# Designs tried in a protein design run: designed miniproteins, single chains, continued (3). Part 64

Each design is a single chain, and the fold is of that chain. pLDDT is the mean over its residues in the fold that is shown.

## One batch from the design tools (miniprotein)

Design m10347
Fold by ESMFold2-Fast:
Structure m10347 (fold): chain A 67 residues (1-67)
Amino acid sequence: SALDALQAQLEALKAEIAKLDEEIRKLYEEALKGDEKAKKELKKLMEEGRKLAEQYNALRHQIGALK
């Protein structure tokens, strides 16, 4: 069903966000140690996380509409 497909997509995005959060945590630790490359990469991953969060919210709205 459409609902099942959207729920599967939501779980996939949730897993992707969790992996990204783990990478952000590791880079944040390296950035605190003064690694300039880590600081740069951290900014990129934070922006990627924002986009994934927007996709997650859009899917939640679609699922809510299907009831």
Scores: mean pLDDT 84

Design m10348
Fold by ESMFold2-Fast:
Structure m10348 (fold): chain A 79 residues (1-79)
Amino acid sequence: MSREEQLEKLTEEVYKAAKEGDYEKAEELIREAIERLGVEGAAEIVRKTVEKLLEDGDYESAKKVEEIGKRVIIEHLEK
């Protein structure tokens, strides 16, 4: 699977988890994205997921995904 295909797949999985209210699953997927695609890839997944949720008018889920993404990325950078 290409990097672009993996990024698209993870974005869809995070989006689905957020729409279902499964923020624990969304966090796990973002952590997996850091391991597989690095911080840049994980940040892009978070950004794309937030954009999709905002297009749906789901502002609360968008905010939660952004908060989870920022927290997980900061934790990784602080080591």
Scores: mean pLDDT 84

Design m10349
Fold by ESMFold2-Fast:
Structure m10349 (fold): chain A 77 residues (1-77)
Amino acid sequence: DDEKRRLAEEYLAQGKLEEAREAIESMENPKAYDFFLLGLAYAHQKKLEEAIEALEKALELDPNFAAARKALQELKS
């Protein structure tokens, strides 16, 4: 999964959000951090519904992920 994570981060940096999502979803054990980065990238492109869904998935994987909770609160405000 480390190679898929690096590839996903590279796609996110390039604004290739669908390729990034596919890379993350193809992982055997995706982490909350992976969905957090995807959510931030969607938010940056003003894709708010997709950003919220990704951040909610991050919190589903790690309910104590403070950065994801904060980002989600800011988007829902």
Scores: mean pLDDT 82

Design m10350
Fold by ESMFold2-Fast:
Order: sequence, then structure tokens, then C-alpha cells
Structure m10350 (fold): chain A 58 residues (1-58)
Amino acid sequence: SEKRDRVLVAVVKAVSQNPASPEELRRIVYEQLLKAGATPEEAERIADAVAEHFAATR
């Protein structure tokens, strides 16, 4: 649950910044996850997945 809470908070904070593109959303999610204590590999994987999902749904 702690890991899920960390991911959800990072995504909410990133979306709340109203990013101009999926690439910018990916970058913000990555930065927020690192700030929350995620490893670079974990943060990259999650940020890529979130950005890909938002790019597909538009």
C-alpha cells in the first residue's frame, strides 16, 4: 500500500501541474517519484507507463 500511495501521489501532483505533453507528464512523474524515495529504475518504469497511458487516451 505504501508503494501504491507513493505512485498515486506522484501522478496526482504531476497531473495537477497541467503538463503540456505526455513527455512533460513523464518527466514530472519521474521527479516526484524520486522525491518520494523511489529508485531511478522504478521511477523510470512507472513514469514511462503513466505517460504512455495518457498519450493513448488523450
Scores: mean pLDDT 78

Design m10351
Fold by ESMFold2-Fast:
Structure m10351 (fold): chain A 63 residues (1-63)
Amino acid sequence: DLKVRVAAIAASLGGYETGLEKGDPAKGFEAAREALKKALENPSLTPEEAYELGREIAEEKLK
């Protein structure tokens, strides 16, 4: 449970930070929410993997 929560937080941060870097915090927030859901559904993700997942989702939305 705790490991899954840490990964979910990391995924959210990846999406949100990427949105901020690209100047679109609203899409960053959307990516954070999507990444959070995916991390909660995949408890095998490490926090590092989850963070990168969040970044990837945000980059797709911001192109």
Scores: mean pLDDT 81

Design m10352
Fold by ESMFold2-Fast:
Structure m10352 (fold): chain A 68 residues (1-68)
Amino acid sequence: MSDLRKEILRLIGEILRLIGEIYELERELRRAEEAGDEARVAELRARIEELRRELEELKEKLRELEKL
């Protein structure tokens, strides 16, 4: 049987990593907006949306583990 605590900690680690990546992309997005780079803004917004979707999936998985 897997140690539930280790699974939760690993999942929390992935969540924190994704939050960090989203934060970095949001900072890059702000710089692109200030520079008026519309193409870069569109690319960064798409990537942020994709990572936020992944983050929600991991958060839901964490909620399921907390019910065990």
Scores: mean pLDDT 83

Design m10353
Fold by ESMFold2-Fast:
Structure m10353 (fold): chain A 64 residues (1-64)
Amino acid sequence: AMKKKELIKKAQELLRKAWEAVRSGDYERAAELFEQAADYFKEAGNEKMSEAVRRLAEALREKA
């Protein structure tokens, strides 16, 4: 298992890439990246951030 700091760092990297995908109009790619970030936040114990990011992914899939 990854340490909490590494999990959060990975989640932050995925968030950056997800927002880049949103800016390019690639909503399907963005949703996938947000879902991955949400999983890492949940594993790190940050349930509130995980849920917020998961809802964002759901909204993007509706527009894809």
Scores: mean pLDDT 84

Design m10354
Fold by ESMFold2-Fast:
Structure m10354 (fold): chain A 82 residues (1-82)
Amino acid sequence: RPLGKQLLDRASTVSTDGDRLRRLVTQGLAYAMGGDTDGAIRHLDRARRLAQRSGDSDLVDLTDQMLRLVRTLPPSQAAQRI
């Protein structure tokens, strides 16, 4: 199951700051799919920080997994796993 879909679905369940979380996740995934690794990292890092403040450990873990994918894989391979 695509990691990006799991991350976006989880972000949508957060009552506090859910709209901002979903926007940051969507932008981060769009940058990753477009091959902009730096753009993806900036938006996903902001999403991770917001997830930490919301207390959603699952969302923090999913965002951390996505950041690792984007940091470690070539942009084309990262896009395929999203």
Scores: mean pLDDT 74

Design m10355
Fold by ESMFold2-Fast:
Structure m10355 (fold): chain A 65 residues (1-65)
Amino acid sequence: MSEEEKKEIKERLTKELGFSEKQAESFVKAAEDYGLSYEEVLEIIELGKKEGLEALERAFVRKML
């Protein structure tokens, strides 16, 4: 992911899902460490907005496998 894409992801996590800046940074780092694409991360954020944080967490774990 580019620096601009990572910034957008952090802003969406904090503004739309109530993440702290530290939580958003940790999420982006984990996504990069596990090789998630920008598109995959956006899908997880969209699911979190629609279905809540528990659904986001489950989707994130599934994409890491």
Scores: mean pLDDT 80

Design m10356
Fold by ESMFold2-Fast:
Structure m10356 (fold): chain A 56 residues (1-56)
Amino acid sequence: KKILYAKGTDVETAVKELEKKGITDFKVADSEKDLKEGKLTIPVGGKEGDLTLVGT
């Protein structure tokens, strides 16, 4: 299961961007420390910020 963390971006906006890209199998993390390995960075529709998905 993937964990989403939004760095410098609104988490709600990040979730919508992932859903637009067809990525729905994830859980939202509340901090970067909750991340493990296997990160995937996704652009956030031109907004300043970064998305990280990791497998657990």
Scores: mean pLDDT 54

Design m10357
Fold by ESMFold2-Fast:
Structure m10357 (fold): chain A 61 residues (1-61)
Amino acid sequence: AKEKLEKGKEYAKKGKYDEAIKLYEEAIKIEPTKEAYKELGEAYKLRGFEDLAEKYYKLAE
């Protein structure tokens, strides 16, 4: 979980949001954390999926 979350953050820093989203979803499947939901929400927002971003931000609260 932690390893996938960190790798996802690396892809997000490079602007590879689709790869980051996939890794964040895998991290959540293993261990759902507020940090993973927040990062997934941010990645969806940067991809232009506002409704999905809001959904995951609420899960991170």
Scores: mean pLDDT 81

Design m10358
Fold by ESMFold2-Fast:
Structure m10358 (fold): chain A 68 residues (1-68)
Amino acid sequence: SVADKLKELAEELNKDPRIKAELIGDDTLIITTTLSVEQMIGIVLRIIGDYPDLEVSLSGNTITVRGK
C-alpha cells in the first residue's frame, strides 16, 4: 500500500541525521532537511526512480511525497 511505502521511505531517510521525514496520517510524507538544493534534487530523483507510483514535489527545503 502507499502507507507501507511511505513508512519504509521515512525509516530509510531518517537514518541520515540531516534529514527529518515525518508521516502525516497514512498518505503524506513530509521531508525537511539541512541539505543544499542540489542534494535535495538528488533525493527527489532517487524517490521517483525507486517509487514510480508516488508523487514527489520540492518546495524550499521541504520535499512532499504522496500516492498518485
Scores: mean pLDDT 84

Design m10359
Fold by ESMFold2-Fast:
Structure m10359 (fold): chain A 65 residues (1-65)
Amino acid sequence: MLDLELAEGLIRMAATALGVDAEVEVRDGEIIITIRNSSEEKKEQLKKLAEKIAKNTGAKLVIKE
């Protein structure tokens, strides 16, 4: 399985590459993403990438807007 710390880093890089304003943290076996960007298309792209990454960790993905 993918390490949670590595998964957090990958999601942060994805957010930066997509230009999405997002906070990413790992807490209690969950990956938590707080999105503040208004671009719905880019938010959806980030969510899809985060889901793929999170699936390989076994952790629950939580997305807040």
Scores: mean pLDDT 77

Design m10360
Fold by ESMFold2-Fast:
Structure m10360 (fold): chain A 102 residues (1-102)
Amino acid sequence: MSAAERAAKALQLYKEGEKLYEQGKYEEAVKKYDEAIELAPTFVGAYINKGLALYKLEKYEEAVEYFEKARELLESYGLGFPSEEVEKVYEEAKKKVEEKKK
C-alpha cells in the first residue's frame, strides 16, 4: 500500500470504530482503532478514541495508557492536552486505577 492508501484506510477504520462505539460495541471499536493505529501510528484521534472505548470497557489502566500516548503525540506537534471532555475521562480513569489498587 502507498502512504496515501494507508492514511485513507486508517481514516476509514477510525470512522468504522466511531460507528461501533456509538452502538455500544466497545470491544469491536477498539479493534478498529488498533487497525487504524497500525496503518497510521501518529493518528492522535485513534489513540484518544481507543482510550475512550477502553474506559467504557472498564479497562482503566489501558485507557490511561492510550490517553498518555495521545498526549505524547500532541506534545510532539507542539499542541496541548486533548479537549476538556477527553481530559475529564482521563482524570476519571486515573481515579478508577487508584481505587482498584485498594
Scores: mean pLDDT 83

Design m10361
Fold by ESMFold2-Fast:
Structure m10361 (fold): chain A 60 residues (1-60)
Amino acid sequence: SAKLEEARKILEEAEKEALRLVLEGRYDEAQALMDKAYEEVNKLLGKKLSKEELRKLLLE
């Protein structure tokens, strides 16, 4: 549960920052930030889930 809460916060904060980058036209940096966030979440949870599976698990 605590790890799921931490993972959710990682994705939510990354999505907020990625949106800021997109609004600035920094699309490649936004994509890289999200890729790193999904990688970090998989490491935290000890899993190798797809982005879709992670979103369903954490953000529903």
Scores: mean pLDDT 85

Design m10362
Fold by ESMFold2-Fast:
Structure m10362 (fold): chain A 95 residues (1-95)
Amino acid sequence: MLSPETIEALRKAIELVRKAIENARKGDLEGAVKYFEEARKLMEEAARKSGDPLFEALAKIFETAIEYMRKGDVEKAVKAGERAVELLERAIAQS
């Protein structure tokens, strides 16, 4: 069972990723990168506190989404973000 603090971090990450996807679709690449970086930092902190390999994997997904945004590949960045939201929602549901 995930701690309440970890569950709150996952919920916040979902909100940040949804904002990143919205900004990416609007063509606000800087805004999208900012929200993906905030989500990545939350996952890095969750990984450090819990030791769960899921959070390290999520941090890498967000790093990849940021790289796609910097290359202008909005579609791949959005797909990476959507995959991350699915994994985050599944982790909360299994808690």
Scores: mean pLDDT 84

Design m10363
Fold by ESMFold2-Fast:
Structure m10363 (fold): chain A 85 residues (1-85)
Amino acid sequence: EKFKEIANEMTKKLTPLMTERYEVLNDPSLTPEEKIQRLKEIYEKAVKELNELIEKSDDPRVKAFLEAAIRYLKEQYEKEIERLK
């Protein structure tokens, strides 16, 4: 099933980035400004990986799924940044 393949690739690419996000948020040596910068870099990497999957797929349903994932990541990223200000 094509959705399972895309979900697996997404999981493989995003899991290390989500782990890094958790470590950044819980690092007591980082200032809020440093955390914001690190989270921005993680978010940009995640969006890039998802956009590469969109470009490789000609299936509109797969594209819609990945676009929804990008929107979700953007909302979470914006909430995290607001909480650190």
Scores: mean pLDDT 82

Design m10364
Fold by ESMFold2-Fast:
Structure m10364 (fold): chain A 64 residues (1-64)
Amino acid sequence: SAWDYFVEGLKAVGEKNAEEAIKYFKKALELDPSLKPAIIAFLRSQLSGPVGEVAKEVLKELEK
């Protein structure tokens, strides 16, 4: 489901894997575009934290 891909994207961000996070978030958004505000809000909340560089990379790709 879209939710399952969203959860996999969250896991990838925690693992500092921007490529996998982008892949899963894009798949989640293909299935449910209404998840975009939640994904963007999550990534913005991580920018000053331990995964901030990964969050910045993912955010840049998803805001294209």
Scores: mean pLDDT 86

Design m10365
Fold by ESMFold2-Fast:
Structure m10365 (fold): chain A 57 residues (1-57)
Amino acid sequence: SIREAFRKALEARLAGDEAALAAALEEMRQSGMSDEQVATARALIDRASDAQLRAWL
């Protein structure tokens, strides 16, 4: 699901795991998000602090 993929992306970003982050973003796309929506989600995750990322989990 998009929600599960988003959670995986947050966990990957907190771990500094770029490969896991890329895989989670691809799962979002496969789950029905557009390329623009996935790019927006990535930009949001990249700009978020660790505290913000944990609050979204």
Scores: mean pLDDT 84

Design m10366
Fold by ESMFold2-Fast:
Order: sequence, then C-alpha cells, then structure tokens
Structure m10366 (fold): chain A 56 residues (1-56)
Amino acid sequence: SEAEKKKLEEEFFEKMREIQKQTKEALKNGDWEKVKELEKEAQKLGEETKKQLEEL
C-alpha cells in the first residue's frame, strides 16, 4: 500500500530528525561515545525501514 509506505517514510524521517538533534548535542558536549551510539542507531533505523519498505 502506498499509504503504508508513506507512513513508514514519515516515521523514519521523524526518528532520524530526533537522532540528528541528539547527535548535535552530543557533539557540542564532546560525547563521542554517544555520537557513535547514535550513528549505529541511525544506520539500524535506515536498514530496518528499507527492509520493511521492500517487504510491502
């Protein structure tokens, strides 16, 4: 369904925006461990969303 794909994409971009905000804050604080965690989170989210979209 096109509507299901759009919903997944919207949820993905919303979550990515939140990760980006947290990454900027972690960078400002020099928290490189948090930056690495957030980078992994973003990669995982991208992979999971792509897989879900391909399976629809």
Scores: mean pLDDT 84

Design m10367
Fold by ESMFold2-Fast:
Structure m10367 (fold): chain A 68 residues (1-68)
Amino acid sequence: SRAEELHRRGVRLAAEGRLDEAIRLYQEAIKLDPEYGEAWLNLARTLIAQGRVGDAIPYAKKAVELFE
């Protein structure tokens, strides 16, 4: 799906250290598929990588809800 394509591109950008661009792609993926738990999880991980741990909490909680 388009959400999966955006998520995969986000993962590549995050691996390159392009964290802000990765975040935008994860956000677009979750807009298209709000049940896409991996996109919520990787958004949270990327925010943590930026030192934005507090901002990551609601996204991490949503990912846990979607995987449980």
Scores: mean pLDDT 88

Design m10368
Fold by ESMFold2-Fast:
Structure m10368 (fold): chain A 65 residues (1-65)
Amino acid sequence: MSDEEAYEMVVEAAEAVKANPTAERISGLRLVAIAAAVEGREKAALEALKKPEYQEITKELIEQL
């Protein structure tokens, strides 16, 4: 995947969690972030997760990692 694709995938998953924070959606975000990291796109994924509106989501994700 490209850096832009990784960023967009993480943003989409984070927006889904923000709309309805279910365990399944949080797990989905975690899996997308891991997939981006495995593909060498971890910086793009982290850049998306550092957005202020995702601060609470990122905290929950870190607790899962």
Scores: mean pLDDT 76

Design m10369
Fold by ESMFold2-Fast:
Structure m10369 (fold): chain A 91 residues (1-91)
Amino acid sequence: KIEELEKKIKELKEKGLKTEDEEERRKIRLEILELELEILKLKYNSEKMKEAMEKILEIYKRIDEKKEVTEEDEKEGKEVEKILKEELEKE
């Protein structure tokens, strides 16, 4: 199942590179994030990673609803990404 998810992510990334529409690009990014989170949940059993992934998803959903990226959204996203990277590096 993971291979199917990775294939979908690859297809979405290619579609995103060809897309000039801001709304469509945001939706593609959110869908890629959701699929990446699903893969990570299958591969890892870290509560900190799961929490960080859920926070990232919430931030991107909030951005999609508002149709804008605020400085606070960028700051929160950066902090959560740092936590996720640190957890991955511990392995």
Scores: mean pLDDT 72

Design m10370
Fold by ESMFold2-Fast:
Structure m10370 (fold): chain A 72 residues (1-72)
Amino acid sequence: EADRLLEEGNALVKEGVKLFKQGKYEEAIQLYERALELYREADRIEPSPVIRANIEATEKLLEEAKEKLAES
């Protein structure tokens, strides 16, 4: 179900943000990438502006984590 995928993706993003704050950028990247897979699958099943907004927000978090990893 799209709602289940969205909920799972949200949980992964929350965990990724915690890891990012701890300086664990590689681990945060892996969680953000997994969350994006789930959000994109949810959007494929039931397209919505909310899911697309979560994709956009998570892509920005992923870019920030990659930039931090490159600086390390």
Scores: mean pLDDT 86

Design m10371
Fold by ESMFold2-Fast:
Structure m10371 (fold): chain A 90 residues (1-90)
Amino acid sequence: MLLSEEELIKQLKALTPEQMAQAAALTLLRMKLDGASEEQIEYVVNAMIKAFLTYSEDDQKKFLKTLKEIAKASKNPEIEAFVKRVEEAL
């Protein structure tokens, strides 16, 4: 069965902002490596953004800071695109 967006968001909300940023980056990289469809990637990204938007302003800043550091260290275009998309959702 397809994991529901609500169930995925619930799992993500159990993580700290820093853990969620790391988990999100690793999940996106894994999905791209495994040849996941653009629709599947979009579904997961949207769930991650919705979970992010439930954070406090302080936790949103911690998430973005961690995600930006991962993007800078990895220089991976997929992570850089995810950072931009999260920033656009604010």
Scores: mean pLDDT 78

Design m10372
Fold by ESMFold2-Fast:
Structure m10372 (fold): chain A 92 residues (1-92)
Amino acid sequence: SDNIVQDLANMLAQLVKEGYKVEVKSEGDVLTVTISGLSPLQLIGQTLWFIGLGLDGLNVKVRIEGDTLTVEIEGLSKEQIEFIKKKVSMAK
């Protein structure tokens, strides 16, 4: 869903503007998002949101280490991946 892609891109851009370290990379059809410096409440909230993407038809893997959330997303088009990467880059 383009709406979910826009929500994801906007959420990641907002985290960058709020001072969190957000890294986005892609290899093939896999988008990897790493967010560092999250509070415990932000970590829980973001984890639940990304799990929700799996329920909406995307393949999502989530890993938590300390204050860092790493998410691997499959099922996005190349255009959707590039849109997310551009949105995050422009927020930095």
Scores: mean pLDDT 82

Design m10373
Fold by ESMFold2-Fast:
Structure m10373 (fold): chain A 116 residues (1-116)
Amino acid sequence: MITLTESGGGTVAEGGSVTLTGKITGDVSLVVKVAWWRQKPGEEKQFVASIDMLTGEVEYGKEIEGRATISYDAANSTTTLTLNDLKKEDTAVYYHEAVTFLGEVTRGEGVQLTVV
């Protein structure tokens, strides 16, 4: 069983930066990819960033590219997503998903980011 927990978020000033942390527990060895998503009220979910656990390859969503950095710490089974130059449009619930080698997806409950 894989469990995902996010931390960080809260209320942050426009133009500022925030670091969101996602921890994976349980069968971490089954995880081949971690992706961060955001969900805005009344909108479809948007891809933010991903990291491939086998290759270390990172990808960023078009709306956040150049403003985000994702990293993975294998010793702590933790992904870190740093968002810079925050805009009011970055206000959303941010959550991470773990994808297993079988294509199974587990999602955390997320953290609220509010940009004021």
Scores: mean pLDDT 84

Design m10374
Fold by ESMFold2-Fast:
Structure m10374 (fold): chain A 70 residues (1-70)
Amino acid sequence: DMGKQAYEAVTKLLDQGKTELAAQVAETGSEMFEKQGKEEVSKLLKEASEYAKQGKTEEAKELAKKAAEL
């Protein structure tokens, strides 16, 4: 499950304080799901990337989790 893998990777990086790298992973996931036609998953991961860049780790995790549940 690619969505779950993206959520786990983002969460792990945020827990390590690597917010910029977590944002990059979420953004890459967003682009991959957009190419698959999964627009809702893509939008949630893009938002997770934006929150991660702002240091809003809990909000980024919640959005990545929602993407994984779709």
Scores: mean pLDDT 83

Design m10375
Fold by ESMFold2-Fast:
Structure m10375 (fold): chain A 57 residues (1-57)
Amino acid sequence: AAEARELLEQARRALEEGDLETAREYLDKADVIARKLPAPEAVELLEEAAELSRQLA
């Protein structure tokens, strides 16, 4: 949980700085880790990842 949240925060920071490539890398890593967590934590983290992914489009 903590590791996935940290990666999402790094992705968000990279997105805010305009570094879309770095944001995608952290987002992908966070998604992989979040999928291994039990619900509801996995759902919450994947929802945050989806929102960041929408901003990258």
Scores: mean pLDDT 77

Design m10376
Fold by ESMFold2-Fast:
Structure m10376 (fold): chain A 55 residues (1-55)
Amino acid sequence: EMSEEEEEKIRKTTIEYIESLSDEDKALLRKLVNAPEDASAEEIAKALDELVKKK
């Protein structure tokens, strides 16, 4: 398990990575995490984090 600070750091890195993707790749990620087509990188990162924790 990671601390809250480490989780936040990883989430920021994930957001930066998503922002670096093309619009097409972002659209694919939105579909994979069941987010709206206009979801921000922050929303996509949150959805990914929730999917990882959900199991």
Scores: mean pLDDT 75

Design m10377
Fold by ESMFold2-Fast:
Structure m10377 (fold): chain A 115 residues (1-115)
Amino acid sequence: SEELEKARELLAKVKEILRDIMTKNLTPDEFLEKVREIVALLKEIYEILSKLDVNDPEVKQLAGEALSLADAVLTLIDRRLPNLTPEQRAEAEKLKAEVEKIKSYLQELIDKGNA
């Protein structure tokens, strides 16, 4: 479907941004900007998937991929927290909370499809 194709394209964008974070020597501010982009993309992915049939194997697969990417983002945030200024740390903790919330919504979609 068009919606599934769009979700796949958004997931590919998240993967590319994560690759940039892992391969480039980003400043803390550049890192936080990239995390903000990922949060926006993950929210859009969730909005698309939440409107589709949760029993569809493709929906479950994409939700699972988004969940894994959310976990990767949380790990990267945690690794950088000790080296951030107080203001950057506050922003990072806010973004972490947003990612954790999206992760919980994605897990709920997966759980509904397995009920």
Scores: mean pLDDT 89

Design m10378
Fold by ESMFold2-Fast:
Order: structure tokens, then C-alpha cells, then sequence
Structure m10378 (fold): chain A 65 residues (1-65)
């Protein structure tokens, strides 16, 4: 398993199971996450989880809204 696969799995377990409304894609070894939720509190929770995953895995995560 590549480190990016592990990051995706962690995001899916923490974010998509709990919150939903996000798209994931890989771009040149970087994980790109598009947040679709218009709820500010939900969007902030997704962003916090993404930053935590990036810190734990060392993978660069780009957040788009």
C-alpha cells in the first residue's frame, strides 16, 4: 500500500463516514480534496481532519471549495 492510499483510507474513515460531501483525487503524488458542503462547521471539520492526516502521513493535501 502506498502512503497516498493510506491517507485516502484515513480520510474516508474519518470524514466520509461522519460528514460526507467531499471528492478525492490524486495529482502528481498530491492528494486533492474538494469540499462540497456549504455548512461552514462541516467544512471546518473536514479541513481539520485533512490537516491531521497530512501531518500524520507526510502527504501533501490541497483543499478546494
Amino acid sequence: MKEIDLAIARIAAGVWVTIGDAELEEEGGKLVVTIKSEDKEVAEEIERNLKLVSKETGIEIEIRK
Scores: mean pLDDT 67

Design m10379
Fold by ESMFold2-Fast:
Structure m10379 (fold): chain A 71 residues (1-71)
Amino acid sequence: SEEEKKKELFEKGKENIRRAVQALRAGDYEAAIRHAEESIELFEKAKDVPGAEQNLEVARAILEEARRRLA
């Protein structure tokens, strides 16, 4: 169903946040940017899922931090 597909996108978004955080901690800022951007796209597609808005804010914060450290 459409709802099930959105739940899958949401779970993939959370997995990409986890990978972005791991990359950020390892000093791999390019990987952190890639995973954070993927996470943002996934949560935008699943925006109706409870918790998606909060996770979008987290993903955007990770992206900003990774970009700041790469520059």
Scores: mean pLDDT 89

Design m10380
Fold by ESMFold2-Fast:
Structure m10380 (fold): chain A 55 residues (1-55)
Amino acid sequence: SRQELSRREIELAIEAFNEAGKIAKKENLSYLEFWRLYAELHQKRVEELREEAER
């Protein structure tokens, strides 16, 4: 359902934020670099979720 898909998207956003945060700490990324990485990771996870939904 759309409701379940939306909840999964929020969960993926949180996971992407946490992963970007870990990488940013380890690699000493700037604030801007962190947000770019987060956006990239989040977009990839959303695309993967949409592909799974078509299965």
Scores: mean pLDDT 77

Design m10382
Fold by ESMFold2-Fast:
Structure m10382 (fold): chain A 72 residues (1-72)
Amino acid sequence: SMEGERNKMLGELIKLAVEGGLSEKDLQKIADLGKQGKIAEAAKYAAELLRKKGKEELAKKAEEIAKEAEEK
């Protein structure tokens, strides 16, 4: 289901954000965007923050989630 896919992508994104050491405030923003169905926006936000922390591999994975979520 589309709900199941969104929940899976959001879960993977939160996992990447936690592994990358994002703050509780940043994790909350990602979760809130995800609950609104804005998975691509949440993933782009996470990727930007992960890259700023020098977590390039995690940022790349978050960008792939953003691309998947933007599929029309």
Scores: mean pLDDT 82

Design m10383
Fold by ESMFold2-Fast:
Structure m10383 (fold): chain A 87 residues (1-87)
Amino acid sequence: SELERRRELAAEIAEVAVRIYEAHRDDPEMRELALEILRLAAELYANPDAASVEELEELLERLREAYRTKSLEKLREVVERLRELLA
C-alpha cells in the first residue's frame, strides 16, 4: 500500500532524527533541529496524504546526507521542506 509506504518513510525520517539527536550531545542547535524534524515526522505519520512517496524518499536521503556531513544548513533545509509539505 502507498499509504503504508508513506507511514514507513515518515517513521524512518523520525529514526534518523533520533540518531542525529543522540550523536550531537554538545550541539544544542543540532539537537533542537533534530527534535523539530522528529515532531514534523510524527505529523507526517498522522497525515500521510501531506506528501508523496517520492517526496518522502528525497527528504529521507537529504536527512541522511545532513547526518553524514554533520551539516546544520542541510538539516535546516530538511526542516523547511517538512514545514512546507505540512502547510
Scores: mean pLDDT 88

